# Ledger of designs, part 70: designed miniproteins, single chains, continued (2)

Each design is a single chain, and the fold is of that chain. pLDDT is the mean over its residues in the fold that is shown.

## One batch from the design tools (miniprotein)

Design m6564
Fold by ESMFold2-Fast:
Structure m6564 (fold): chain A 87 residues (1-87)
Amino acid sequence: MEEKKKTLEQELADVDRDISELQKRINELKEALKNGDKTVWVLNARGEWEQREVTEEEINRQIQALQDRIDGLKFIKEVLEKELEKL
C-alpha cells in the first residue's frame, strides 16, 4: 500500500468533512437570521469559534467569511484530487 496514496485520501476526507462542517455553520447562521436569534457561534479573527451576541450585519459578514473559506477548501480538494489521479 502506497503511504502517499493513503495520506492524500485522508487529507481529501478531512477537507470534505471541513467543508460539510462549515456549510452546517452557514445554515445555522441563516436560521438565526430568520429567527432573530442574537447569540450564535462565530469565527473570530484568530480562527477560533466563540459564542457571542451579534448584529444581523455581523452574521452576514460571518456567512461571507465562511463561504470564502469553503471556496479555499474546494481549491485544495481539486489539488488533492489531481495528485491522487497521478498515482
Scores: mean pLDDT 79

Design m6565
Fold by ESMFold2-Fast:
Structure m6565 (fold): chain A 106 residues (1-106)
Amino acid sequence: SPREKLLEQFEKLMDEAIERLIEAVEKGDLSAARQVLRDFALKAQELIDNSGLTEEQRDALLAVVGEFIAEAWRIITDPNLTVEEQRERLEKLKAEALDKMREILA
């Protein structure tokens, strides 16, 4: 369905963002990490704008995207987390975001 394809596209964008965020963290490059989240936000916005969904569903999806970005930044800037712990938390964050998106698209 178009909604299942949209979920697959969000999953792919989050996977790409997580891999690029971990690479940036391993290099100590917070400017690169910030750019990854900016690129993710723009691509997610484009998917939502082209989705043909209701305004209510689009606003709800944008809220999930915003929460993902805010929490991802918190995780990657946490000085008490190892890179492996940051990856684990980002993967859990992705799973939670996709579950919320699936509920919105139900």
Scores: mean pLDDT 91

Design m6566
Fold by ESMFold2-Fast:
Structure m6566 (fold): chain A 57 residues (1-57)
Amino acid sequence: LTEEQKEKIDRMVRAGERDLKKIAEEVGVSVSTVRRYILEREIEEGLELIKEAVAKL
């Protein structure tokens, strides 16, 4: 993923967009790529809440 693509995913999620297909379409990547990026962000930011982060996936 490029820096531009990561920023776009972050912006859309922050704006309340939860449709991974729509995010993937706007960014030009696969849904699997979007999901992986979100997972990595959740792990980094929520290490103390790993169980909760995994449950939200």
Scores: mean pLDDT 73

Design m6567
Fold by ESMFold2-Fast:
Structure m6567 (fold): chain A 100 residues (1-100)
Amino acid sequence: SLDELLAEADRALEEMKGKSKEEMIQTVKELYEKAFSLPDKDERLALVARLIGRLVQLYNEGKISKEDLIEILKEMAKLAEERGDEDTVRLLNTVINYLK
């Protein structure tokens, strides 16, 4: 369910404080893949927005660099593009451009 995936995303992102960038990329990719099991496009976008919000929070708390945040978001956008998820690609590119 969306609520279970949102709770999993919150827990996973809290647990990755102090993890490597590569581990963060892998975790967000795994969470995004689970979102593809959701038939509702709006629910998938809600999960993506939650992932972005938590990653931005880690940046604001000084836990990841701006460069690492942008790289993580670019890797998510690449995966979304490979899946044909145009709305998620647009959302991620908007956030990336805002951060630059």
Scores: mean pLDDT 80

Design m6568
Fold by ESMFold2-Fast:
Structure m6568 (fold): chain A 103 residues (1-103)
Amino acid sequence: NDSEILEQLKQQLLQVIEQIREVLREYIDRKEGLDLVRQIGEVLAQVELALDRGPSISDVQQFLSLGQQLLQALLNKDWDRARQVIQALEDLIRRLLPLPPRR
């Protein structure tokens, strides 16, 4: 059942998002990478918005893979890799969350 697969993937992605948020709290306490921390917080909020808009299984799998890569980059303090993954997340978000029409 595709709906069960999608729900399981969403739950896994939300767990990865919470793990990233825990790492970011430690970084805030140490005053490490504050600009990157803020950018990641904004990107994670947009990922959660994308999940509410009926993403495909493929979309959630891509977010999950990128989220796991971001978590590992943060744990390893690999700032260059973290920035690359954030850019990939922003590109995926742009495809799934179209900007409101300009009036």
Scores: mean pLDDT 81

Design m6569
Fold by ESMFold2-Fast:
Structure m6569 (fold): chain A 72 residues (1-72)
Amino acid sequence: LKGKTVLLISEDISELFRAMADLIEQGAERILAATNKELAEEKALKADVIVATDPSSEILEAALKTRPDIEV
């Protein structure tokens, strides 16, 4: 994740903060957070990588629909 902009998708704000700390430790340059489909679609266009706390999330599906070429 070094030097990459990461879109972090989580429906739980506590999980989101925990995952952000892990991503920073892994060298993520910038972290964008999305807790709903609208934010996920918007922020996916600016992200290099998507990380989701729930891989079956409908929010993740919305982001992938916007950026089908993105790394997950």
Scores: mean pLDDT 76

Design m6570
Fold by ESMFold2-Fast:
Structure m6570 (fold): chain A 65 residues (1-65)
Amino acid sequence: MLDAEELEALALMAGSVLGIEVEVREEDGKVYITFKVESEEDKELAERIGKSLSETYGAEFEVVE
């Protein structure tokens, strides 16, 4: 339901609040979110958030260290 620009803003804000580095990219109207994590706990949190955004807004996500 959010447009790609609103979803990008939401993902960046979530990363900022949680202290997780986030990179967002848009291609052909589809949003790709990359979470950059330094611990197993942050990885688990990023995976939960990414899955929620994917299921709710149709974004794709990736978690990297």
Scores: mean pLDDT 77

Design m6571
Fold by ESMFold2-Fast:
Structure m6571 (fold): chain A 63 residues (1-63)
Amino acid sequence: SHDEADRYGTLGVIYFNQGKYEEALEAFKKALELTKTLPPSEERERAIKTLEEYIKKAEEKLK
């Protein structure tokens, strides 16, 4: 689960940097869902914040 969240997060960043904003958005949403299933921690909260920021940026690019 944790490794899967990290994998989707990394994939999202790769897609975002390539301008593939739809693919990035789907990857970041999956990463966020998986990250939210993990126990609360400082790392988890940082990951959630980063993922939510990337989701907003990807959504703005798709408008």
Scores: mean pLDDT 85

Design m6572
Fold by ESMFold2-Fast:
Structure m6572 (fold): chain A 60 residues (1-60)
Amino acid sequence: ARETGDALERQAREALERGDYETAARLYEQAAVAYAAAGDAERATELHLRAEEARRLAEE
């Protein structure tokens, strides 16, 4: 769960850096779910917010 969240967050960041906002948003959401499953509510909330920001950028 935690290592899965870490891997997904890293992949989301890589997608964000290359301007693939749709992929970044999806990966941040998946990372948030993984951290929530691991009991890390704070990090899950942070990644949900990052996913929303990435979705906003994708809509532009």
Scores: mean pLDDT 81

Design m6573
Fold by ESMFold2-Fast:
Structure m6573 (fold): chain A 62 residues (1-62)
Amino acid sequence: MIDDAEVAEALFRAALAIAKRHMDREEAEAYVEEMLEKLARENNLSEERVRELREEAREALA
């Protein structure tokens, strides 16, 4: 059974890929951060995991 958190992370990575391709850096960073906050809240992601995903996004958008 796939965990809801794993699905949320997959959706986050899809959103990150879209933002990277179609938005400028500032817009992409804002969009991705908003998406991460929403997914963390709705899927009860740990603060440590949110921190890891935020760092992944920062590296991907660099």
Scores: mean pLDDT 77

Design m6574
Fold by ESMFold2-Fast:
Structure m6574 (fold): chain A 93 residues (1-93)
Amino acid sequence: DMELAEEAVRHAAEATRNRESDIDLAAEHLLKVIELIKKGISEEDLAAVMARLPPEERRDASEGLALATVALENNLLTLEQLKKFIENSLKAK
């Protein structure tokens, strides 16, 4: 579903952009990415949307999608868990 993929990519980029300045907003966007992925967005649709983005936006979206994937694999599904996860990811080199 291209519309869900576009929405997920937008939220992923916003999560990345806000993670140092507004951790609550970053966690909200990250949770939305996880919810959209759970609705069954295909990897092919995500790749197609990513390919259409300018390089800077693609980088931000790619990072946000990677964070959402790791969070989902570790069952980090609450705003509190996601905020702590983002904080810890910023401290990692």
Scores: mean pLDDT 82

Design m6575
Fold by ESMFold2-Fast:
Structure m6575 (fold): chain A 75 residues (1-75)
Amino acid sequence: EGDVVLARAYAGDALGYLEEVAKKSSPENRKKFEELAEKARQAMADRSVTLEEAQRLYNEIKAEADKLLAEDKAA
């Protein structure tokens, strides 16, 4: 059970980060933030996700969100 609890914690952290980032994003990137949020919600719903998978997903979501923010600042 610990792995499921931790996996959900990572997914929840990803959602919180995406919400914070979305407030600073352009309207053009909003759809991509919605797609990232959907990935995090799927991870929270999936009881078979391992801790390692959750950590990788969290890192991937965070990296994509940071990339979108950098694109917003460049445009």
Scores: mean pLDDT 71

Design m6576
Fold by ESMFold2-Fast:
Structure m6576 (fold): chain A 69 residues (1-69)
Amino acid sequence: MSRDETWRRIVEAALRTIEEVARTRGPEAARELMERLIEELERQGVPQEYLEQLREEGRRIVEEEERRR
């Protein structure tokens, strides 16, 4: 597995978790989880471009759930 493929899979898994939390626990819980995941992944050395992707897509998921509430 390439290093880039590993980072992409990590971001995709994080986004799935954020989406699940947004649906089940609400947008505030999802936003808090997103911040914690970004912090954790940054500590693990995930490149900035993948962290930006996670923040951008995660924010979109949270905003979508907020509109449904």
Scores: mean pLDDT 82

Design m6577
Fold by ESMFold2-Fast:
Structure m6577 (fold): chain A 55 residues (1-55)
Amino acid sequence: SSMEEEQLRKEAKEVVEESVAFVKKQHPDLPEEQLAALREQLEKAGENVVAEKLA
């Protein structure tokens, strides 16, 4: 159902945000461009996981 999809997407977004924050804290010297690229990669991975869960 759409409710399960929304919940999975919310959880995926939370994991992405936590992961990016963790990496930024551990590597404060990382350029913003690299952090943006990491976020994009994690968001794509999250969408793939959500799609797989809903299949």
Scores: mean pLDDT 80

Design m6578
Fold by ESMFold2-Fast:
Structure m6578 (fold): chain A 56 residues (1-56)
Amino acid sequence: MTVEELIALLREMGKPEPTPEEVEKLRNFLKIMDKDGSGELTPEEREKLLALLKAE
């Protein structure tokens, strides 16, 4: 999952668009979570990332 796909998903969930600084943080989180370097998150990793972003 790319950072652009993640931003699109956040928009579909009704979240406001992230700031450039938040986009950089999301990119870093995606890089850390993509342990295999495949550029694609597993469903479990995707759920963890989305839960982190939805944390109230």
Scores: mean pLDDT 68

Design m6579
Fold by ESMFold2-Fast:
Structure m6579 (fold): chain A 65 residues (1-65)
Amino acid sequence: GAAERALARAREALAAGDLEAAAHYAQMSGVGGISQGDAETVREAARVLEEAGETAGARALLDAA
């Protein structure tokens, strides 16, 4: 789905060192995961946010899930 595609894009951006793109796609994936009740996607999106340096964003996603 869209959340899964966003997560794949986030991981690709993180691997390339594009932390801004990684955070953007991870946030998109996390919000999609919350909307779908997909706790696994939310946890993976939060992990990518942490690896991108967005610790506050990761925490906000987990608190909203």
Scores: mean pLDDT 84

Design m6580
Fold by ESMFold2-Fast:
Structure m6580 (fold): chain A 95 residues (1-95)
Amino acid sequence: AALSPEQQALRDELVRRLAELVELGREKGIDDTTIAAYVQLVADGFGELLAAIADPERLRAALERLYEVAKESIENNASVEELEERLREIVEEAL
């Protein structure tokens, strides 16, 4: 799919934020398999929004919310299932 320059910039920001989540998860002693699951859920959720939303301001707000929730979930040792439910709600609200 052809992304706008603004959408591509937000996708590049997503990649950087996912790297930050990996670092945080490792600092918290979370196993690599669980970290990979958290990262994939955030990437999939934002990917759905990138496919559906053209407005870069709406996408940026959604990315920030997804990142904040994922970061809080990692810091509070939430399950993959709990994070999946929270991210699903955010994606549905943003659409």
Scores: mean pLDDT 86

Design m6581
Fold by ESMFold2-Fast:
Structure m6581 (fold): chain A 82 residues (1-82)
Amino acid sequence: MEITDEEVKIAMAYMYAGIGNILESRKDYEGAAESYEKAAKLLAEAKGEDHPEVKEFYQKAADAYEKAGDLERAEELRKKAA
């Protein structure tokens, strides 16, 4: 059984979400935000933008960007999480 591109995207999305959690625990909010945003985008490509987990990752990315001081990017991602 070959792993599909869609399955690889889902696996990478959860990997980036895990990286985001680690970076946030280290107070690397910019790195955490970028990792959560990558997770959201990969999961959106696999499951669609309206998927609840995609919205959760966009919300985590927005919160991390706000903590990093990037308020404009935080606002954009909160709109995607709504």
Scores: mean pLDDT 84

Design m6582
Fold by ESMFold2-Fast:
Structure m6582 (fold): chain A 81 residues (1-81)
Amino acid sequence: SKLEEAEELIKRAEELLKEGTVESYEEAGKLFKEAGDLYEELGKYEKAAEAYQQAALAYARANRLEEAAEAAEKAQELRAK
């Protein structure tokens, strides 16, 4: 299911954050964003916002500042729903 897929993406992204490399932070950001998109499709806006907030933090740690800003803005939009 999309819910199980989103939860697995979150788990993988959290493990990538523990690896502590620029490459693992960038990949974690991508997986958190994918999970956020799946939660949004399911109408789980709070979970989607949390996932995008984590994506923003991961991208910032990878020095991917444009992607971090976009993810943070998306998280704020989702919280307003």
Scores: mean pLDDT 90

Design m6583
Fold by ESMFold2-Fast:
Structure m6583 (fold): chain A 80 residues (1-80)
Amino acid sequence: SKKEEVEKIIEETKKKVNELMDKLDDPSASDEEKKKAAEEMIKILEEAKAKIYELTGDEEEKELFEDMIENVKKYAEAVL
């Protein structure tokens, strides 16, 4: 079902984002590594947003992803 497909995308996205967040929170990571992790996180969130919106047409879910992307962008700008 579409709901199961959306749940799968969300689970896979959460796993990837959590791995990248660990890099951002790593005090031994370089600014370049953190920047690359932030860019990869934005890419993953943009891809998840597009796929979920194609499946659901849900504007609220789309806005949630847009807010997450904006927060990552603001974090990257503040750290770099």
Scores: mean pLDDT 82

Design m6584
Fold by ESMFold2-Fast:
Structure m6584 (fold): chain A 82 residues (1-82)
Amino acid sequence: DEALKYYAEGKLLFEKGKYEEAIEKYEKAIELDPKNLIALVNLAESYLKLGKYEKAKEYAEKALEIDPNFEEAKELLEEAEK
């Protein structure tokens, strides 16, 4: 699955602290699968790591539209609103 491949590449880049490159991969994953909850959460976290709080909030909110009880998305939204 191409979406899963981009997600996996993004995760590896995120773990290396390459947040801008991770975002590019996560965005490609979401283009192929817009309801990929975990990719939306990791995209929000990547934006948060870069201090891009408005973008982090946007993607955390999108994740919560898919699953309102997803704890990681709620935590990211709280951090982005500080």
Scores: mean pLDDT 85

Design m6585
Fold by ESMFold2-Fast:
Structure m6585 (fold): chain A 65 residues (1-65)
Amino acid sequence: MSPETRAAVLESSADLLRVAAEVERELAKRGLMPEEEAEREVRRLLEAAEELRREAAALREEAAR
C-alpha cells in the first residue's frame, strides 16, 4: 500500500471514530447511557482519531518527498 493510500485509510478511520464519538454523545443525551461513561468513551475515541490524523499527516509528508 502506498503512503498516500495508507494516509487516506487512516483519515477515513479517524472520521469513523469521530462519528462513533457523536453516537456516544447522542446515546447519553437520550438517557441510554450514563453521561460520565459516554464522556469517557468520547474522549478515548477522539484521542484515537487525533492519533490517526497525526499518522496520516506524517505519511503524507513522507509521500511528498
Scores: mean pLDDT 83

Design m6586
Fold by ESMFold2-Fast:
Structure m6586 (fold): chain A 60 residues (1-60)
Amino acid sequence: ALATAGVDYTAEKPEELTLKKGDKLEILEILEDGYWKAKNLKTGEEGLVLRSVLEDLKFV
């Protein structure tokens, strides 16, 4: 599935992705703790993202 970062987010842990608003993400895996494993399609980086910072293809 594809998602878009709805806000800027700075990684607080090494396993987290740093995101900028409007970054496009490919969702790789859904995890139980409110994190999804995703790939940032702009940077090629993979890591954990909070579900609450994601929007479904929404452009602001």
Scores: mean pLDDT 73

Design m6587
Fold by ESMFold2-Fast:
Structure m6587 (fold): chain A 107 residues (1-107)
Amino acid sequence: MLSLEEIKEILLNSINEELAKYNLPKVVEIEFGKNEEDNNTLLIKLTLEDGTKHTVEIKLDGKNIILKYGDKEKVITTDKEYESLQEFLSEPENLRKLGKAIAELLK
């Protein structure tokens, strides 16, 4: 099972791989924020190397992971039903898909 630090590292590396393709500043820090009212919503707080800070909201909704950043939205459709965002984030391949989607929202 992946530790929180391993999850953050895989996600950071996946985001940065895609951001490099867009010639955008790298993410240097990732922090997770919980939504107290909704256990299936997570805030991903990113700090870029240029000092800018960005927050992406992710939500588990059935078989879909819904990502929101300002007026931008992206959906990842999963191959199976997850009981929680924690279960979804426990799989490295899902973290790579999530990182790509986050980078596309920051573009």
Scores: mean pLDDT 82

Design m6588
Fold by ESMFold2-Fast:
Structure m6588 (fold): chain A 55 residues (1-55)
Amino acid sequence: SDLEIELEVRRALAAWAREHGIDLSALSAEQFAALMAEVDRRAAELRAELKRQRE
């Protein structure tokens, strides 16, 4: 289901953030924008992969 996919995406992104110890307060506006673009890209890739695996 779409809910299962979104929960898996959120868990994967949370794990990635924990693993990298990202301090958002230390980032410049440009670095923050780049990080958000990377998060969005990772989320989109994972959603596509999970949808392929489920059907």
Scores: mean pLDDT 75

Design m6589
Fold by ESMFold2-Fast:
Structure m6589 (fold): chain A 103 residues (1-103)
Amino acid sequence: MNVTLYIGVTYSDGTISVTIVLKDENGNILDTETFTFPADQADEATERVIEAVDKWIEKYNVKKAVIRVSAASLDHPAVRRVVEALKEYLKSKGIEVELVVEG
């Protein structure tokens, strides 16, 4: 079974939300979790997101991840740090990473 990890990063009113969704090859949702935290706590909260992602990579043998973020959200330095940390972590695990920036 081929499982893809989808990570959505959003920013609203000083708050960052990271939603992680695991989907099979037919698009069925196997698992989902959302992390919400103030932008000022982004670095610490990102470590918690990485811990959850690590457990799911091991459980589901994930080989591909898609990170989705809006261009407007990327204007915030904390959002850029979250996205980059997740991207580098996933690449370190040998996972193919696709970054999708929405306009």
Scores: mean pLDDT 86

Design m6590
Fold by ESMFold2-Fast:
Structure m6590 (fold): chain A 79 residues (1-79)
Amino acid sequence: SKGLKLFKEGKLEEAAKEFEKEIEKDPDNAVAYLNLGDVYAELGKLEEAIEYYDKALEIDPDLLAAKKNKDEVEAKLKA
């Protein structure tokens, strides 16, 4: 997706806007919430990243990537 391309290019604010557009089109898109969590984690906004991972897991409790990335961010926040 365009959001993932921007994220890989380090264009974090632009990536966030594209993932927000994906959520506007499809509010049950758990992967878009996962990707927003990843953007916020890269920005160092760890608590906001956890909130987005939680939203992804609320939509899809079996989304292993969101659970794994949430656990990694929680470990950093508690250190």
Scores: mean pLDDT 87

Design m6591
Fold by ESMFold2-Fast:
Structure m6591 (fold): chain A 70 residues (1-70)
Amino acid sequence: MKEKIEELKELLEEVYEKLPTMSDEEIKKAFEEILKKLAPGKFDIEKLLESVSAEQIKDLLIAAYELLSS
């Protein structure tokens, strides 16, 4: 678990730095990769991505990075 948290922090930091230049598609792809790191094959990632906008994902990525970095 701790190793996965560190991987997530690294991925979130990379995404956080790129957020101002990322397209909606890139934001959704980054979120999908984060979800796959957390629980590969255990969530309906497609269903989650359909239910959230790129703007909501961006806010979630920022919040998650802040939470994991605290």
Scores: mean pLDDT 73

Design m6592
Fold by ESMFold2-Fast:
Structure m6592 (fold): chain A 64 residues (1-64)
Amino acid sequence: MPLYLYKATVDFFGSRPDELNVKKGEKVLVLEIVDEEMWYAKSLTTGKEGYLPKGFLEKLETLD
């Protein structure tokens, strides 16, 4: 799957060890679309990977 660049629209703190913690405005690369509601992504700020709700992400327009 191609990597997609998104921005967190709100702060998210995961309740599970495999969930990604992000702050509003952080950029993430979406690695896998696992569920209708939860995506697997990598934070570009921390380099950590985990699941987060897709509804908290906004797609950034990239020229790539």
Scores: mean pLDDT 75

Design m6593
Fold by ESMFold2-Fast:
Structure m6593 (fold): chain A 101 residues (1-101)
Amino acid sequence: SAREAEVAALRAEIGELLSELGRAVTDASTTAEEIRELTERILEAVERLRELDPEEGAATAETVAGFLEGLADAARRAGRPEEHVRVLEEGAERLRRLAEE
């Protein structure tokens, strides 16, 4: 169905955005604004997924929050700017709130 196709497309988009965010965090030239833009796109896609499929959206929000938390920890250990770590932690907190039913 059109809904099933949209859910599949959103899952693929979220996966691609998470991969891009992971690469961006390891790139010394990446700005806090670029990390914020990627994080906002991820949040928008997860919110849309929750609208179409509340159970899948909530589960995805929890999974993605954990990924962002892990990425923030990795960035902190790598000595990345505190602003990068903060953006990731704030994004994870927003996803945790979105996952709460």
Scores: mean pLDDT 88

Design m6594
Fold by ESMFold2-Fast:
Structure m6594 (fold): chain A 67 residues (1-67)
Amino acid sequence: MLTAETLILAGRRLIQEGRYEEAAELFERAVREFPDGDQKAAYEGLGEALERLGRLEEAREAYERAA
């Protein structure tokens, strides 16, 4: 079954592979589809993916939402 943890794990793997756009999409889905899931981990992953894409303002916003 698809869960927040599954999306977060897949997103982190995509970051390791350099697939930052796809990673950001999975972390954004984890945040939106699973509000009771690990929101901190999802926003931290989203921030990292966005930072690697050069979307620094969006990355900062994601990191702020993680805390």
Scores: mean pLDDT 84

Design m6595
Fold by ESMFold2-Fast:
Structure m6595 (fold): chain A 76 residues (1-76)
Amino acid sequence: SPAEEKAREYAEKALEALKKGDVEEAKRYVEQAIEEARKEFRNATPLLIGLTEALEALKKGDVEAAKKSLEAALAA
């Protein structure tokens, strides 16, 4: 769906921002990805679960956990 495609696009941008060390930009992209995913998915999906876990990791400053959660979300 267009919403899922946008969510995945924002998740990819978040991962690229983390590779560049821009945690604040990555956090904004994960928030946008979650917003787009919620338009399509009212229930927990692997994509939405992974995005939510990535945001929680970023809030705790755990960049490596956030990268792992984003990669898992995108692989789903």
Scores: mean pLDDT 83

Design m6596
Fold by ESMFold2-Fast:
Structure m6596 (fold): chain A 69 residues (1-69)
Amino acid sequence: AAEEAREAIERARELAKKVPDPTQREYFLQAVEGLERALEVFEQNGDEVGARSIAETARRLAEEAEKLA
C-alpha cells in the first residue's frame, strides 16, 4: 500500500510539473506535497487503509494535472 502510494505521488508530481499555467502548477505541486506528508503520518501509524486512500487520491490528482498539460 505505501509503495503504491509513493509511486502514485511521484507520477502526480511529474504530471504537475508539466502543467503550463504557473498558478495551476503550484496548486498541484502543493497538493502533492500535502499527500506526501499525509502518507508519512499513515506510515508511522501503520495505517494501510490511509495509505491506500492516499494512492487513490494521488491517481486522481495525476489525471487532473494531465488534462491541463
Scores: mean pLDDT 81

Design m6597
Fold by ESMFold2-Fast:
Structure m6597 (fold): chain A 69 residues (1-69)
Amino acid sequence: SLEERKKAMREFVIESARLLQLAKESGDEELYQRVTELIHQANEALWQGDLEKARELLEEARKLVEEHL
């Protein structure tokens, strides 16, 4: 539904901002660049309406950040 899509988009925006902040705060330039690339790809998928691909890319970014915390 439209409401489910709006909720998914809002959650995506919040999570992507959090992951970028954590990657930046890590001081690891390579991590920050990789997370930025994944979030950029996820945003492109989101704009195309591919919520599943966007979630997969965001989850990949989350795991990458968690592994390098």
Scores: mean pLDDT 82

Design m6598
Fold by ESMFold2-Fast:
Structure m6598 (fold): chain A 92 residues (1-92)
Amino acid sequence: ISPEVAEQEKKNALIMAETLEKEARKLLDEVRSLPDTPEKQEVMARLEDILKRIEEIKKKIENATSPEEVFDANVELTLAAIELALVKRILK
């Protein structure tokens, strides 16, 4: 296990986190234009939670000192991506 591999995985994880953050922010902006409904309030709350989790995961990735910590962060990012996909389905 080389330090170079861990550094590359960390960089890839940050790119994934930034991509998910941009997508979640874009969806939040789109939802904000919808009429005030219980559906809108639920989706907005879930998107805000996803954004907070992504921010925490980004900090974990940046502070990661082992391949295991990077792996755990990638699992959390994958779960956040699944939740974002589920939220998109509520709007359709």
Scores: mean pLDDT 82

Design m6599
Fold by ESMFold2-Fast:
Structure m6599 (fold): chain A 57 residues (1-57)
Amino acid sequence: AVPLPTPEELRAYLGYLAGRSVEEIAKRLGISPETAERYIKRAREALDARVAQERAA
């Protein structure tokens, strides 16, 4: 089973998709910009793996 991203990782990713900067996302979540970038990357990787699984089904 592909692990789902955490709620915090999803919030960061949704902010990214809404056109927010990493700094703005970090400020809204109360985290560092480096942590926000990690959350966005992890959420994208988890969703990409999910899409690949759906294509295989």
Scores: mean pLDDT 75

Design m6600
Fold by ESMFold2-Fast:
Order: sequence, then C-alpha cells, then structure tokens
Structure m6600 (fold): chain A 60 residues (1-60)
Amino acid sequence: SKEELIEQAKAEQKKATQLMKDTLAKLRAGTISPEEAAEMAKEYQETVKKLAELLRKIRE
C-alpha cells in the first residue's frame, strides 16, 4: 500500500541520515580506515537509490 511505501521511505531516510552522521563522527575521530569509509559511502549511495525508487512509487 501507499502507506507502507511512505513508512519504508521514512525508514530509509532515517538510515541515510544516521549513516552520514556515524561516518563523519568516525572520520573526525580518526577511527575509520579509507576502505571502511568507502564501504560506508557505498551503503549510503545504495540507501539513497532505494529511497528514490520508493518516492517514485509513492508518486504513482
């Protein structure tokens, strides 16, 4: 249903925001390797793509 898609979109948006905050915090603390940073960036990009697809479906 459209309501389920909206809830999924909210969850993905929250995940993207949290991942960005966690990544920046680890980079500032120097606790993350370049390889780990690259993996987190990839996960963020995949989350953003999924959010875009959900938003497209919500628009009908």
Scores: mean pLDDT 80

